# Designed miniproteins, single chains, continued (5), part 1

All scores and structures are predictions.

Each design is a single chain, and the fold is of that chain. pLDDT is the mean over its residues in the fold that is shown.

## One batch from the design tools (miniprotein)

Design m16001
Fold by ESMFold2-Fast:
Structure m16001 (fold): chain A 65 residues (1-65)
Amino acid sequence: SNAEKIDESFLAYLEKTDPELAKLAREYLEQAKKTGNYSEAVARIIGEVLHRIGEELEPWLRERG
């Protein structure tokens, strides 16, 4: 299915860039498979990605003004 193809590709990419985030995303997607609520899992993954980006960018932005 499209959802399975998306999660496999996305998780493979995350494992290469951020293995901790990949682990969290894997847990959210497994919960989505059990409940059938992929929109909730996607929202949680996006929220975590945005949080991680913010954490990484904040020192860079502070340094550069």
Scores: mean pLDDT 67

Design m16002
Fold by ESMFold2-Fast:
Structure m16002 (fold): chain A 90 residues (1-90)
Amino acid sequence: SAAEAAAALAEVNRATVAEELALIAADPERAAAEIDAGLAALDARIAAETDPLRRRALEARRRALEALRAGDAEAATAALDELARLVAEA
């Protein structure tokens, strides 16, 4: 079912966020540089995107990176869950 698929994706997103936060904690300076580069790339893509659904998906990706940078696991997971829903609608 769609609900079971959504629950499975949320579990994967939680695991992904935990893994990413552990990697950030292992090398914070390298992680900060990589996140900054990712945010700059996403900002450029958002500025060029004319499709509202694709723009919202890019904005969700950006929020996930911002949350990871801040160490906010709940916000990062919520952003990835939103991204998964938007991608399913595309």
Scores: mean pLDDT 84

Design m16003
Fold by ESMFold2-Fast:
Structure m16003 (fold): chain A 58 residues (1-58)
Amino acid sequence: MTQLSLEDGEKVKKALEEAIKLRKEGKSREEIIERLMEKYGLSRKEATEIVNFVEGGL
């Protein structure tokens, strides 16, 4: 993406909520990362950052 917007922030927030739900369902770190990348079009780094935040700064 050439320019970030509030829409990109909304996408990240939705991905964060989904990561929290997947964690509660017992999904592994790798499964959550892959799902976020596929569903929200996030890069591996972005998906990893979201998972790190959910796990408490790993």
Scores: mean pLDDT 74

Design m16005
Fold by ESMFold2-Fast:
Structure m16005 (fold): chain A 75 residues (1-75)
Amino acid sequence: VSQEEIDRGVADIVSAVGNVLLEKGYYEEAKRAYELALKIDPDNPVAWENLALVYEKMGDTEKAKEYREKAEKAR
C-alpha cells in the first residue's frame, strides 16, 4: 500500500475513535482525536464537520463556524 493509503486508513481509525468519544460526551478527547485525524488526512470533510460539532458542544461557536467553513472547502 502507498503512504497515502496508510495515512487515510489511520485517519479513518482515529476519526472512528473520535466518534465514539463524541457519542459518550468526552468532547475534549473527541477534539484531540479529530485534530490528529486531520493532521494525517486534512482532506476529510467529515472530520472537519465533526470537529466543528465538538466545538459547538463545548460552547466555542466561533471555532465551530470556522471549522464548518473548512469542511465546506475540503469538498
Scores: mean pLDDT 78

Design m16006
Fold by ESMFold2-Fast:
Parts: C-alpha cells; sequence; structure tokens
Structure m16006 (fold): chain A 75 residues (1-75)
C-alpha cells in the first residue's frame, strides 16, 4: 500500500542518518550531505508530498552515498 511505501522511505531515511553518523569521522563533508539529504526524504514524507517528489529526494540521497563510496576508493 502507499502508506507502507511512505513508512519504508522514513525507515530508509533513518537508516541513512545512522549510516552518515558512522561515516562522519572519516568523511565529515559528504556524511553531512548524506544526513541532510536523508532528513529531506523524511521531511518530504511527513509533509505528505507526492510519491514522485519523495522518490526524487531518495534518489538524490542514494547519489550522495555512491559518491562518498567512490571518494573513499579513489585515492
Amino acid sequence: SIDQRRQQYIDMGNWFIDYSDQQQPSQPQISQQIRDSANNVINSVNNNDDMNTISKQYSNMVGLVIQGSQQQYSS
């Protein structure tokens, strides 16, 4: 259901906040960006935004996670 999908986005947002906190000591700048983006996903759900808007916010967050991983391995 749509309510289950909305709850999944909140759960994923919270998971990525925890993930960003774990990465902060080694990658403070990108970790802060991931945290801010995860909060944007949660806020978008809580503001009752449409699923397209929530999905775009989530995609932005995932893009930052991928970028952070690439920076860690591209020394």
Scores: mean pLDDT 83

Design m16007
Fold by ESMFold2-Fast:
Structure m16007 (fold): chain A 53 residues (1-53)
Amino acid sequence: DKLIAEVKAYAVSKGYSNAFFVDATLRNVELPKVASGEKTVEDVVNSYRDQLV
């Protein structure tokens, strides 16, 4: 999935792990919003940062 790969690449550049990318909420809620242009990849990763630290 290209959007997951883009989110993963950005999150890895920020130091996040693979656990973030297998989350069902990311796949079913956030990726459709990125695909529609409602959010950017950066917005998604940064929104979840507080849950990962």
Scores: mean pLDDT 65

Design m16008
Fold by ESMFold2-Fast:
Formats: structure tokens, sequence, C-alpha cells
Structure m16008 (fold): chain A 66 residues (1-66)
């Protein structure tokens, strides 16, 4: 499953999120620009629901399902 993430927070928040996602199992991250990431998730449906809920809880992240 692929997602487009738009990052609206500080530089520290954006860097922190990228590093966290790169360490996440079953997550592949492609940096498109300073504020946009393409994320591919290959884990289970249960793990996907938890992952999306966590991302959507962040006030500086906008999530678009592709």
Amino acid sequence: KEFLLTLTGSVEQRIGLVLRLMGEPHVEVKVLSDDKLLVTFTGSEEELEAFLAELRSLPYVEVEEL
C-alpha cells in the first residue's frame, strides 16, 4: 500500500519522522522533496491500521492514500 505524506512541521519534526520511518519494519520511504515523502507499507492489515492511525495523529503530517 502506498501513501503520499506532506510534512508541515519544523525541520526537526520532519527529520525525526523520516528517521523513524526508515527504521520502521515493512516501511520503504522515498524522499520526493523537503516536505513530501512516498511511503510503501508491506506489513499486515492490522499493522497497517496502527501505522496509519499513528501518522494521522501527528498534527504536522497530512496522509494521502494512493
Scores: mean pLDDT 80

Design m16009
Fold by ESMFold2-Fast:
Structure m16009 (fold): chain A 60 residues (1-60)
Amino acid sequence: SMLRERGDELSRQGLEAALNGDYEKAAELYSQASELYRQAGDLQTAQSLEDLSREYREKA
């Protein structure tokens, strides 16, 4: 699914942002990735990415 591939790319960018200490950007990217996985019907991955987004937003 192209939605999953795009979600993977955004998730990877989110990890890069987190490693650079840009927690606001990481949270936003993980949230966007979660939305794409939700649209693809992968609700478990979407939930995990939303949890990561919230965690980084709290850290920012």
Scores: mean pLDDT 88

Design m16010
Fold by ESMFold2-Fast:
Structure m16010 (fold): chain A 58 residues (1-58)
Amino acid sequence: AVEEAERLIAEGKRALALSRYAEAAEHFRQAADAYREAGDEKSAEQALRSAETLAALA
């Protein structure tokens, strides 16, 4: 659901604020999966790109 994806984005942003890049990347990846399940492909793509960028920094 979109609400679950939004929760995961919030958790990812919290991890990012603490410079926990690997943890943030995992939350954004899970958010992308949740957005895709909800049919929001645009938000899923944005979340996945964020996850890939953060994973490269970890």
Scores: mean pLDDT 83

Design m16011
Fold by ESMFold2-Fast:
Structure m16011 (fold): chain A 75 residues (1-75)
Amino acid sequence: SRIEAWARVIRDHMAASDMSPEAKAKIEAVLERVRDGAPQSEVEAEVRKIQAEYPDDKDALTAGEMVIALARAVA
């Protein structure tokens, strides 16, 4: 329930943002992996890769940090 609550907050942030649809889709995929129990190190590596691909998309950078924070909290 706690993971689902935070995942919803992250999705709401992305839905309300002006981030690129491509960056959003990639971050959504990593968020689903967190929900499926992916290791924190893999989640962080995937998010950092997405952030490197979209360095000027501030909303995507922020959503990525939220996903990393969730992965750390549930590790």
Scores: mean pLDDT 84

Design m16012
Fold by ESMFold2-Fast:
Structure m16012 (fold): chain A 71 residues (1-71)
Amino acid sequence: SAEAEKLYQQGLEDEKKGNLEKAAEHYIKAAELSPDDKSFQIKALGKAGKLYLELGNKKKAEEVRKKLGKL
């Protein structure tokens, strides 16, 4: 959806600004708004998972891993 694409772009902007937690949250929201696009969900959730691992947020990284495992 247009909203999912917008959130994904906001995530990219957050990453460029060093706002890694905000970026991960935007990527997760983008994936949630695209239930019928598995390739997009994998792409967005993959970025979110990588960012949570970089941040040392193991709990959020595991939540993302679980979402990816359901795809």
Scores: mean pLDDT 87

Design m16013
Fold by ESMFold2-Fast:
Structure m16013 (fold): chain A 83 residues (1-83)
Amino acid sequence: MEDLEKAVELYRQGKLEEAVEYFKKAIEKDPNNARAYALLAIVYQKLGKYDEAQEYIKKAMELTKDNPELKEEIQKFIDEVLE
């Protein structure tokens, strides 16, 4: 599986710190992966690391500001992960 898919699986298992590692790997391979930034922000919120969460939210917003389709796709993806 790609690092993003592995990170989502780890998040679903409650392995939040391991999920952070794989989301960071996904970002390292694709720095424009807005989904990875958004999900990493959610994981940091769950870990109580609100300052880090805010930084990654800002990055996800920057990457989607001129693309409403991508923003909608990311929101849908987040909703699917958080079910």
Scores: mean pLDDT 78

Design m16014
Fold by ESMFold2-Fast:
Structure m16014 (fold): chain A 98 residues (1-98)
Amino acid sequence: SRARVRELVGRALQHFDRAVAEAETALKYAKNGDIEKANEELKRAQSHYEEGKRLADEAIAAATDPAEQARIRALYDSGKERFEKAIEEVKKAIEKNK
């Protein structure tokens, strides 16, 4: 149903937002030289990103309209780009402060 697709998309976006927030926390730890804490937050960020991806894939599978599938893929691609940029900044900070 459209309601089920909407629920899955909403949950996926929440997980992507949490993943980015945890990556931002990892960045703060990395900048302070707390590399162990930065790595722990990166693990949490990755787990939330993977759950968001799983939910987005379920939403795409549940959508029957190709236009709806394309919209969900665009939201997923946006979430992926935000997460990858955040992770790149953390990795650069870890390299600079190790």
Scores: mean pLDDT 87

Design m16015
Fold by ESMFold2-Fast:
Structure m16015 (fold): chain A 83 residues (1-83)
Amino acid sequence: SAAREAARREAERLAARGDELARRAREAEEEGRLEEAAELYREAARLAREAAELYERAGDLEMAAGLRANAEAAERKAEELEE
């Protein structure tokens, strides 16, 4: 349906934004900016969870599961960097 397609497109936008923030988080971590990296990883995790919810509503359960796993990994990374 058009509604499912719209949800999938929104999920794609959020997932792409989350990926960009995760990339910036890795760069910040590599440069020793650990507080900035932790904040970026947490924001990336939040976007990945929002994208996962939208994929789940669209019926794309495999994509949703992958994004939830990515969110958990990013959250763990943020916790590690916060000591």
Scores: mean pLDDT 90

Design m16016
Fold by ESMFold2-Fast:
Structure m16016 (fold): chain A 70 residues (1-70)
Amino acid sequence: GPLAAALLAAGAAALEAGKKILEEGKAELKALAADPSASAEEVAAAIGKVLEGIGLIITGALLIARALAL
């Protein structure tokens, strides 16, 4: 039904967004690890992106699981 379709679409979008943000955060952390001038604020921002990406992946998976249970 329309609710299941909407949850699948939202879940897929959240997974893709989360993967992108996670990879961006990982790449930034690798760059910062090689930079002796990196600030604590830059490191915190990169960690924040990693956590945001993971959160979106979990949210997407839960939305898809809910849709499949309908």
Scores: mean pLDDT 88

Design m16017
Fold by ESMFold2-Fast:
Structure m16017 (fold): chain A 62 residues (1-62)
Amino acid sequence: MPLSPRLRRIEELVREALELQKRGDLAGAERLLEEAMRLFSTLSEEEQELARERFGELVREA
């Protein structure tokens, strides 16, 4: 598949964080978002652009 493993991992972390926020586990959500942000900083500019678009979609559908 053309997506990097880091980009996929960031999506997974963001989705899990949104689910934890829905359940009231704000501390767990914060930890997952911190990991996602760390991985995001290792992406290329092109992959960061894709991640921003996907993050917008995930936040809207959460």
Scores: mean pLDDT 74

Design m16018
Fold by ESMFold2-Fast:
Structure m16018 (fold): chain A 77 residues (1-77)
Amino acid sequence: MLEELIEEAERLWEEAKEAALAGDLEKAREKAEEAVRAAREAAGLDPELAGEDLEALAARARERALAMLDKIHEAAK
């Protein structure tokens, strides 16, 4: 279900941010990967994204998520 996948992605992303703030970048990256996977599944159910390259979108989202976690970790110093 689209709604459940969006909630899962949001929950996993919040867990990733919390881990980054706590200094656990390994856990933060693991949770971010899980969040991107859930978001990709949600995107597959979104009619606005019909015909998009979901693998390319997921790769771009992953790069942005990891960059954001690095910034959050630096800001938490």
Scores: mean pLDDT 77

Design m16019
Fold by ESMFold2-Fast:
Structure m16019 (fold): chain A 73 residues (1-73)
Amino acid sequence: VLLTPEEAAAFTAVAAIQSRTGKPVTPEEVAKRLGISVGTAQRALDRLAERGLVEKVKEGDKTLYRLAENPPP
């Protein structure tokens, strides 16, 4: 109800990739998994971060995303 279809798909992709790797994910990895453009994946991930469902992680000049570990109280 709170997520668009693309946001829900991106959230599921982040969860699946992290479940296997234990690492933050790139928009490119999400895009490849879902068969969508990197730009679409980036937008969905940014919206998930705005909602507090994923966290942004800086790696050099890139921004990575992971499931929120510290949900607000």
Scores: mean pLDDT 78

Design m16020
Fold by ESMFold2-Fast:
Structure m16020 (fold): chain A 68 residues (1-68)
Amino acid sequence: MEQVEVEVTGEAPLVGSLEDAIDRALIEAGKKALEKAQEMGRTLVSMEVIEVKVEGDKVKVTLKATFV
């Protein structure tokens, strides 16, 4: 199977610790990656964090998701 890479971004409010906000944003991004897997009829095989940034009162985590 050919591999396909897609970027997905999750966001979470910067409430509590930065680590907790990153974890929540990561969970959201992972959910989006799984939704893309179902949409494409492919299996999600890996996710790589390519960007973490703080914008005002929220944290954004961008994942590179790889599908087969």
Scores: mean pLDDT 83

Design m16021
Fold by ESMFold2-Fast:
Structure m16021 (fold): chain A 68 residues (1-68)
Amino acid sequence: SMEQQRQQEASQILAEAGEEVQRLHKEAEEKAARSTPEEGEKARKEALKESFKIGDEAMTKVQKLRDE
């Protein structure tokens, strides 16, 4: 059914967003381990900011699917 397809799409969007967020934080921690304390803190803060953006965009896409 179309409802099952939309549910699968929503689940995929959230899963992909979650994986991207995990990847960003992992990369930021790896960079922090190889950088100065200041550069590492900046990398972590940038990853956190980007993760919120990814989450917001994913939730917007999911909401759009539910409203259709």
Scores: mean pLDDT 83

Design m16022
Fold by ESMFold2-Fast:
Structure m16022 (fold): chain A 61 residues (1-61)
Amino acid sequence: SLADLARTALTDPDLDKRLEAVRQIAATAPPAEARAVLRYIAEHHPDPRVRALARELLAAA
């Protein structure tokens, strides 16, 4: 579910799993829901690498 992917992106200790979750949100969630979650991650995630990926995916939409 989108909620499970968002939880993984925000809280998983493994960076690769967090990045994969962000990519899966962009690929599988409905566009409006994906944009809302990606925007939140881009603005608020503690890891700058995860924020950078979310911003990149938002720009590509």
Scores: mean pLDDT 84

Design m16023
Fold by ESMFold2-Fast:
Structure m16023 (fold): chain A 82 residues (1-82)
Amino acid sequence: MKLAKLLEEGIKLAKETLEKAKELKDEELKKRAEELLKELEELLKEVNEVAPSPLTYEEFEKRVEELLKEAKELKKEVEEKE
């Protein structure tokens, strides 16, 4: 399932971001990364449990794109902290 692969990539990014936030000792970034990781893992579970119709697939695709955008933005914020 294509959406599951994208969510797995997002989970990997969120985990990497969480690790960097822990190294920086930034509690706000750490909390945001933990919340994002939870949302990504919950959506992955939903995607795997629901048989996708075309409409359901489009809804999941939109949610996946939104969470991946958040993951990339959070990674950028952590990287800007050096």
Scores: mean pLDDT 77

Design m16024
Fold by ESMFold2-Fast:
Structure m16024 (fold): chain A 77 residues (1-77)
Amino acid sequence: PVFTPEQLEAIRYTAKALLAIEYLLAERYEEARKYFKEAGYDDEKVEEIIKKFKEYAENSNEQAKKLMEAVAADLAK
């Protein structure tokens, strides 16, 4: 079946959003911004998404740091 122009546009937006997510997970923030904007997200929403992701990544790193500090303390006996 032939896709309508509206269906093709929806598919393009979805594909760009998925690419943006892949770049975000790879911490390629400039490419993530580009593809989120091409997927129809405004600048404010794109920056909110990136900020929240960075906060999750920082929290994960902080937990890893605390674990390493605990291990180091045990080894310093």
Scores: mean pLDDT 73

Design m16025
Fold by ESMFold2-Fast:
Structure m16025 (fold): chain A 55 residues (1-55)
Amino acid sequence: SAEDAALRARLAELGRRIVELAEQMKTSTPEEQAKLQAEIDRLMAEANELARRLA
């Protein structure tokens, strides 16, 4: 459906953003890594919710 297509597109976008943040962590200070990890955790929570809706 169009809704499922939109959810899949959002899931793909979240995946790309998580990868970008993970790459930033490689060159970040420990304090910056903690902030980036918190952002990744939020995006992963959203991705897990969308994945459940598509299952």
Scores: mean pLDDT 87

Design m16026
Fold by ESMFold2-Fast:
Formats: C-alpha cells, structure tokens, sequence
Structure m16026 (fold): chain A 102 residues (1-102)
C-alpha cells in the first residue's frame, strides 16, 4: 500500500514529538517501521507531493525536523544494522534535498 501525503505529514509530526521528548529509541523504531511498511521510493514520492503543498514556514519547520532526525540517527548509528542505517540515511538525505529544492 502506497503512503498518502497526509500519512507522511502524520509521521513527520510524530517524529517532531519524539525529538522534543528526547525519545531516541522511538525515533529509530519509527524510521525502521515506515521503511518496513512502505517502499523508500513511495515514501519519497508522497513526501515530494507534501513538500509542494507546504508554506515557507512549514518548509523551514520540516527541514529542521529532518536535520534533527538525521543527527539522532548518525549519533546512534551503532544501534542500527548497516543496511538499515544506509536506508534511513538515504531516506532522510532525499527528503532534505526535496524540501531545499521545493
């Protein structure tokens, strides 16, 4: 099943909350779960559609969320198997690029 832009928005909101709470394990588990639930390409496609709908303020907020998520993932690389780390890193890097280019 392909994710909708609304489902990606809900995931980002959940990630923002986990970051605010300092829940590093919850953040890593959430990122693993979305990649197990949906193909990377489908998440990226839904996020690209979401990014086209964002205001400048929302783009800045999403970019901050993604950069903070990437920092937590990089700081906790040893808690992930190499394949899962590379997939999460690829997803976050592509999402950051999409927002910066939007």
Amino acid sequence: MKPTPGQVRDVLRHIERLIAEGDKEGLLQTLKTILEKWPLEDIVAAFRELASQLTPEEKERVLEILRKAKQVVDENKDKLDPETYERIKRLLDEMIRIVEEA
Scores: mean pLDDT 87

Design m16027
Fold by ESMFold2-Fast:
Structure m16027 (fold): chain A 97 residues (1-97)
Amino acid sequence: MSPEAKELVEKARELLKKADELIDQAVQAYRNGDYEKAIELLEQAVKLYREAIELFEKSRKLADGEGKEYVDKLLRTARQHLGLAEAMLEEVRRKLE
């Protein structure tokens, strides 16, 4: 993998980790009945997952062979986490309705 592709992967992985931490905080807020705080944290997590996906997609265009397969695996994970975060956001929003 090129140095440029590696840098994009590292930045995307940091964003993914931060988004996962926000999900943990959102779950805790939800368990405490703080639905407004949970929504705020979930919206921030969704934004970071989307940014991570964009960086992984850029890295994928610069990667070849085994490096491309590695980025594809990270993209699948990030997209799965985004989908779960969006589903959680819709569920928490329904609690305020």
Scores: mean pLDDT 89

Design m16028
Fold by ESMFold2-Fast:
Structure m16028 (fold): chain A 83 residues (1-83)
Amino acid sequence: TEGAKVVAKGLEEAAKLATGSVKEGLLEGVEKVKKVKTKKEAAGAGAGVKTSGENAKSLGTGGVKEAGEVLEKAGEEGEKLGK
């Protein structure tokens, strides 16, 4: 779905800003989102990514904060397209 593609792209862009275990987690998230086949699952993935992005933006510094901003935006767009 388009929502799943937007979320996956956002996770890939956030992974470019992250290192170590955070980058690995984001790339694992991309693979999971690519397996999403329904709009409902895409909306759920978008909402989860948005919440994770908000938390990273609030608690993170440097690249983690920037990754959080990318995830928040990607999650919002994925949630809208999954509706």
Scores: mean pLDDT 69

Design m16029
Fold by ESMFold2-Fast:
Formats: C-alpha cells, sequence, structure tokens
Structure m16029 (fold): chain A 90 residues (1-90)
C-alpha cells in the first residue's frame, strides 16, 4: 500500500540519518580529543537513537510522515544529549 511504501522509505531515511550522525560524532569526538571508549559510547548512542526512531515509525503506521519527522527530532536530540554527557566527563 502507499502507507507501507511511505513507512519503508521513512525507515530507510532514518538509517541514512543514523549513518550521517555516526560519521558526525566520530569526527566531532576526534576533534574534542575524546577517548576510544567515549567514541564507542557515542556510536552506541547513535544506534540506540536509530532503534528508538525506527520503533516510533513502526508503532505509528497511520501517519508515517509525522512519525518520521518526530523520529528525526528525537534521534538528533538524543545524540546531542550524548555529546553533552561526553564533554562533561573528565
Amino acid sequence: SHMEELKEKAIKELDAEADRLRAEVQTWAREHGLTPAQIAALENAVDSARNIGKKLVEENPENPEKAYQEALEIMRKLVDEAKERALAEQ
């Protein structure tokens, strides 16, 4: 159906955003002199955010476009919060 196609597209685009965020946090972490353990924690935060975003789209099949936009906002917020936590660690 058209809704299933929109859902599949949303999930694919969330995977692409997760890949972009992973590259972003890897570069950002290196520029801020973070340890390998802190970089791994940020990569795990991206994977967790992607899973949360995907679940949001899967649990809202009646409006995949709205669920996708909300998933993007949540993913970006969670990654930003993880970056703030990394900077607070000494």
Scores: mean pLDDT 87

Design m16030
Fold by ESMFold2-Fast:
Structure m16030 (fold): chain A 61 residues (1-61)
Amino acid sequence: DKEKLEKAREYVKKAKEYEKQGDMVKAGEYIGEALELAGIKLSPEELRNTTAEKVDEIIKK
């Protein structure tokens, strides 16, 4: 679903902005929402170790 992937990329961009601000809670929320929109399911351990940049790479693939 192209619309969901576009929305997921937008949320990854917002997550990167929050990471730059040091707001890791907000960054994590946007990362989780982007993954859900893209249909990507990560374990809690994978989610804890991922970054907005890595999620962007997965979505773009």
Scores: mean pLDDT 78

Design m16031
Fold by ESMFold2-Fast:
Structure m16031 (fold): chain A 97 residues (1-97)
Amino acid sequence: TPEAEAILAELEKVDTELGQAVRNGDVERVQKLGEEIVKLAEKLLDTPGATPEQLRRGAVIAESAARAGEMAGVDPDVIEKLRETAERLRKKAEELA
């Protein structure tokens, strides 16, 4: 759906910024961007008509963000939410496939 694609485009943008923040050693920015990825991924979960492929793309971004955040020393609660949201996206994708 156009709504799911818009959310995915924003997720990809935030993920790019998160990667840059990790390279810069900016832990506070990595945490803020990780929290933003959680919010966007939750919006994707709630988006009617999101395809299994779109949901899997969101899950990959959330998992990548969790790994990057863990390496950067981000709050474990944020890492846990990222991983939980990625799992929820994958489960929904499997149910719709």
Scores: mean pLDDT 88

Design m16032
Fold by ESMFold2-Fast:
Structure m16032 (fold): chain A 116 residues (1-116)
Amino acid sequence: MEEELRKLVDELAELLRQAGYPDEADAIRQMADEVLSAPDEELKEKAIAFLETVAGAVLRLPHLTPEERQRILDLAQEAIEKIKKATSKEEVLQVMIDFLRGVIDILRRELERRRA
């Protein structure tokens, strides 16, 4: 799970760098490391902060449709609610993985649409 999360974070960071947001890319990588190193009592707080930072960074991208923006907001809200209800570190990490996969899928489709 930790290796999978890191790979998805690296993929998202690269997409943000290519879009002209290298500082946001670096911040997301640092925050992911903070989540993975967090004690159990801080894990949910740091994971929620990570999700909010990712959503905020991605929503700055100019070429997202209103429907894609709403989907990102919905994914973030769903993930935050799931983290609040999570009872283990594995559940928190899985929610983060599912959220990142959803966001990356939206960004990859947007990029393909611009290249067509």
Scores: mean pLDDT 85

Design m16033
Fold by ESMFold2-Fast:
Structure m16033 (fold): chain A 89 residues (1-89)
Amino acid sequence: MAEELFEKGYEALKKGDYETAIEYLTKAIELLPEDSPLRVVAEALLAYAAEKAGDTELAKKALARFREGAAKNPEAAKKALELLIELEA
């Protein structure tokens, strides 16, 4: 299930396992429809994981997709920001 893959990716982020987070978040995104709020959140977390891992090309692509999704779903963008704040706390 995409939600389970997302949860595994988020747990990997909390542990600082950025490569594992990229793997699970990418798999979750591939299973989610374009209009999914969870896909917007997953793209934001993928951009964060990619930046931390030094994968600048993946980070740029994920950020661009996050921006497109955020424009259509501001609530999902807010949830993504809340999770990113928790990761930095």
Scores: mean pLDDT 87

Design m16034
Fold by ESMFold2-Fast:
Structure m16034 (fold): chain A 72 residues (1-72)
Amino acid sequence: SELEKRLEELELRRLLFQIMRDSEQFTLERAAANGAAVPQAERDRMLAAIALSEERIAELDREIQRLRAEIE
């Protein structure tokens, strides 16, 4: 159905934002574990990217939940 196709598209977009968030988080965790100095500007950029990805995931989660309720 059209709703099922839309749900699949939203779930794929959510997965892409999860991958981006997890990648940035992994890089920060690796730097911390190794005692590596991350320049403040780079750290700020990475944290901003994580925050933006989390906000996008939250928006997509709300739409996915709404569509699932319509299908179910």
Scores: mean pLDDT 86

Design m16035
Fold by ESMFold2-Fast:
Structure m16035 (fold): chain A 61 residues (1-61)
Amino acid sequence: SELEEAIKKAEEKLAEIEKALEEARRVNPVQGMVGERELKEFKEKFEKAKKEKDVEALLSL
């Protein structure tokens, strides 16, 4: 379904963001912390969109 596809795409994007943040933390831990807020914001939006089954919100992440 479109919802399941949107969730998968959002999960893949989340994984890429987390991986990039881990690499940033390894290079410069202080700068890595700057990305933590963006990751937290993404997770909050993703969980809300997933709970509300909002396909457009998921695709906009």
Scores: mean pLDDT 78

Design m16036
Fold by ESMFold2-Fast:
Structure m16036 (fold): chain A 59 residues (1-59)
Amino acid sequence: GAATEAAARAAIEAARAAGPERALDAAQNMSVKALATGAVSAEGAQAAGRIAVEEAARL
């Protein structure tokens, strides 16, 4: 849903800002924060994390 897509986008942006060496760590940390703050469900956070990790791997 929209919350999962927003979390994925935030994780991708965090990965890009962190640079190639830290991209995966930044993406994972953002997904964990989204889950911890209740912004997304556990399933949504897991889906957002997968999307962000796939995109971070392309950097």
Scores: mean pLDDT 69

Design m16037
Fold by ESMFold2-Fast:
Structure m16037 (fold): chain A 87 residues (1-87)
Amino acid sequence: DNQIRQLQQRIQQDPDDSQSWVDLGSQYLSQGNYDQAISYYQRAISLDPDDSRAWGLLSGSYYRQGNLDLGNQYLRQGMRLDRQRRQ
């Protein structure tokens, strides 16, 4: 509750802080609000598309929502980015 408000204030001051969007998504994921978690992770990856962790969290949120096709799609995308960073 208090942590969500602090993250929302941080985002209001710096809406380009992709990590704050990831952290906000993770708070909603922990509450079982998968739609909000997905929305915030999508915002995070739009700001930092090279964050393979954010792609993994987006994938995991779709799996928890029961959407296996999108979960698999975003998992593959995150894995491609992770491989490119190793090369």
Scores: mean pLDDT 85

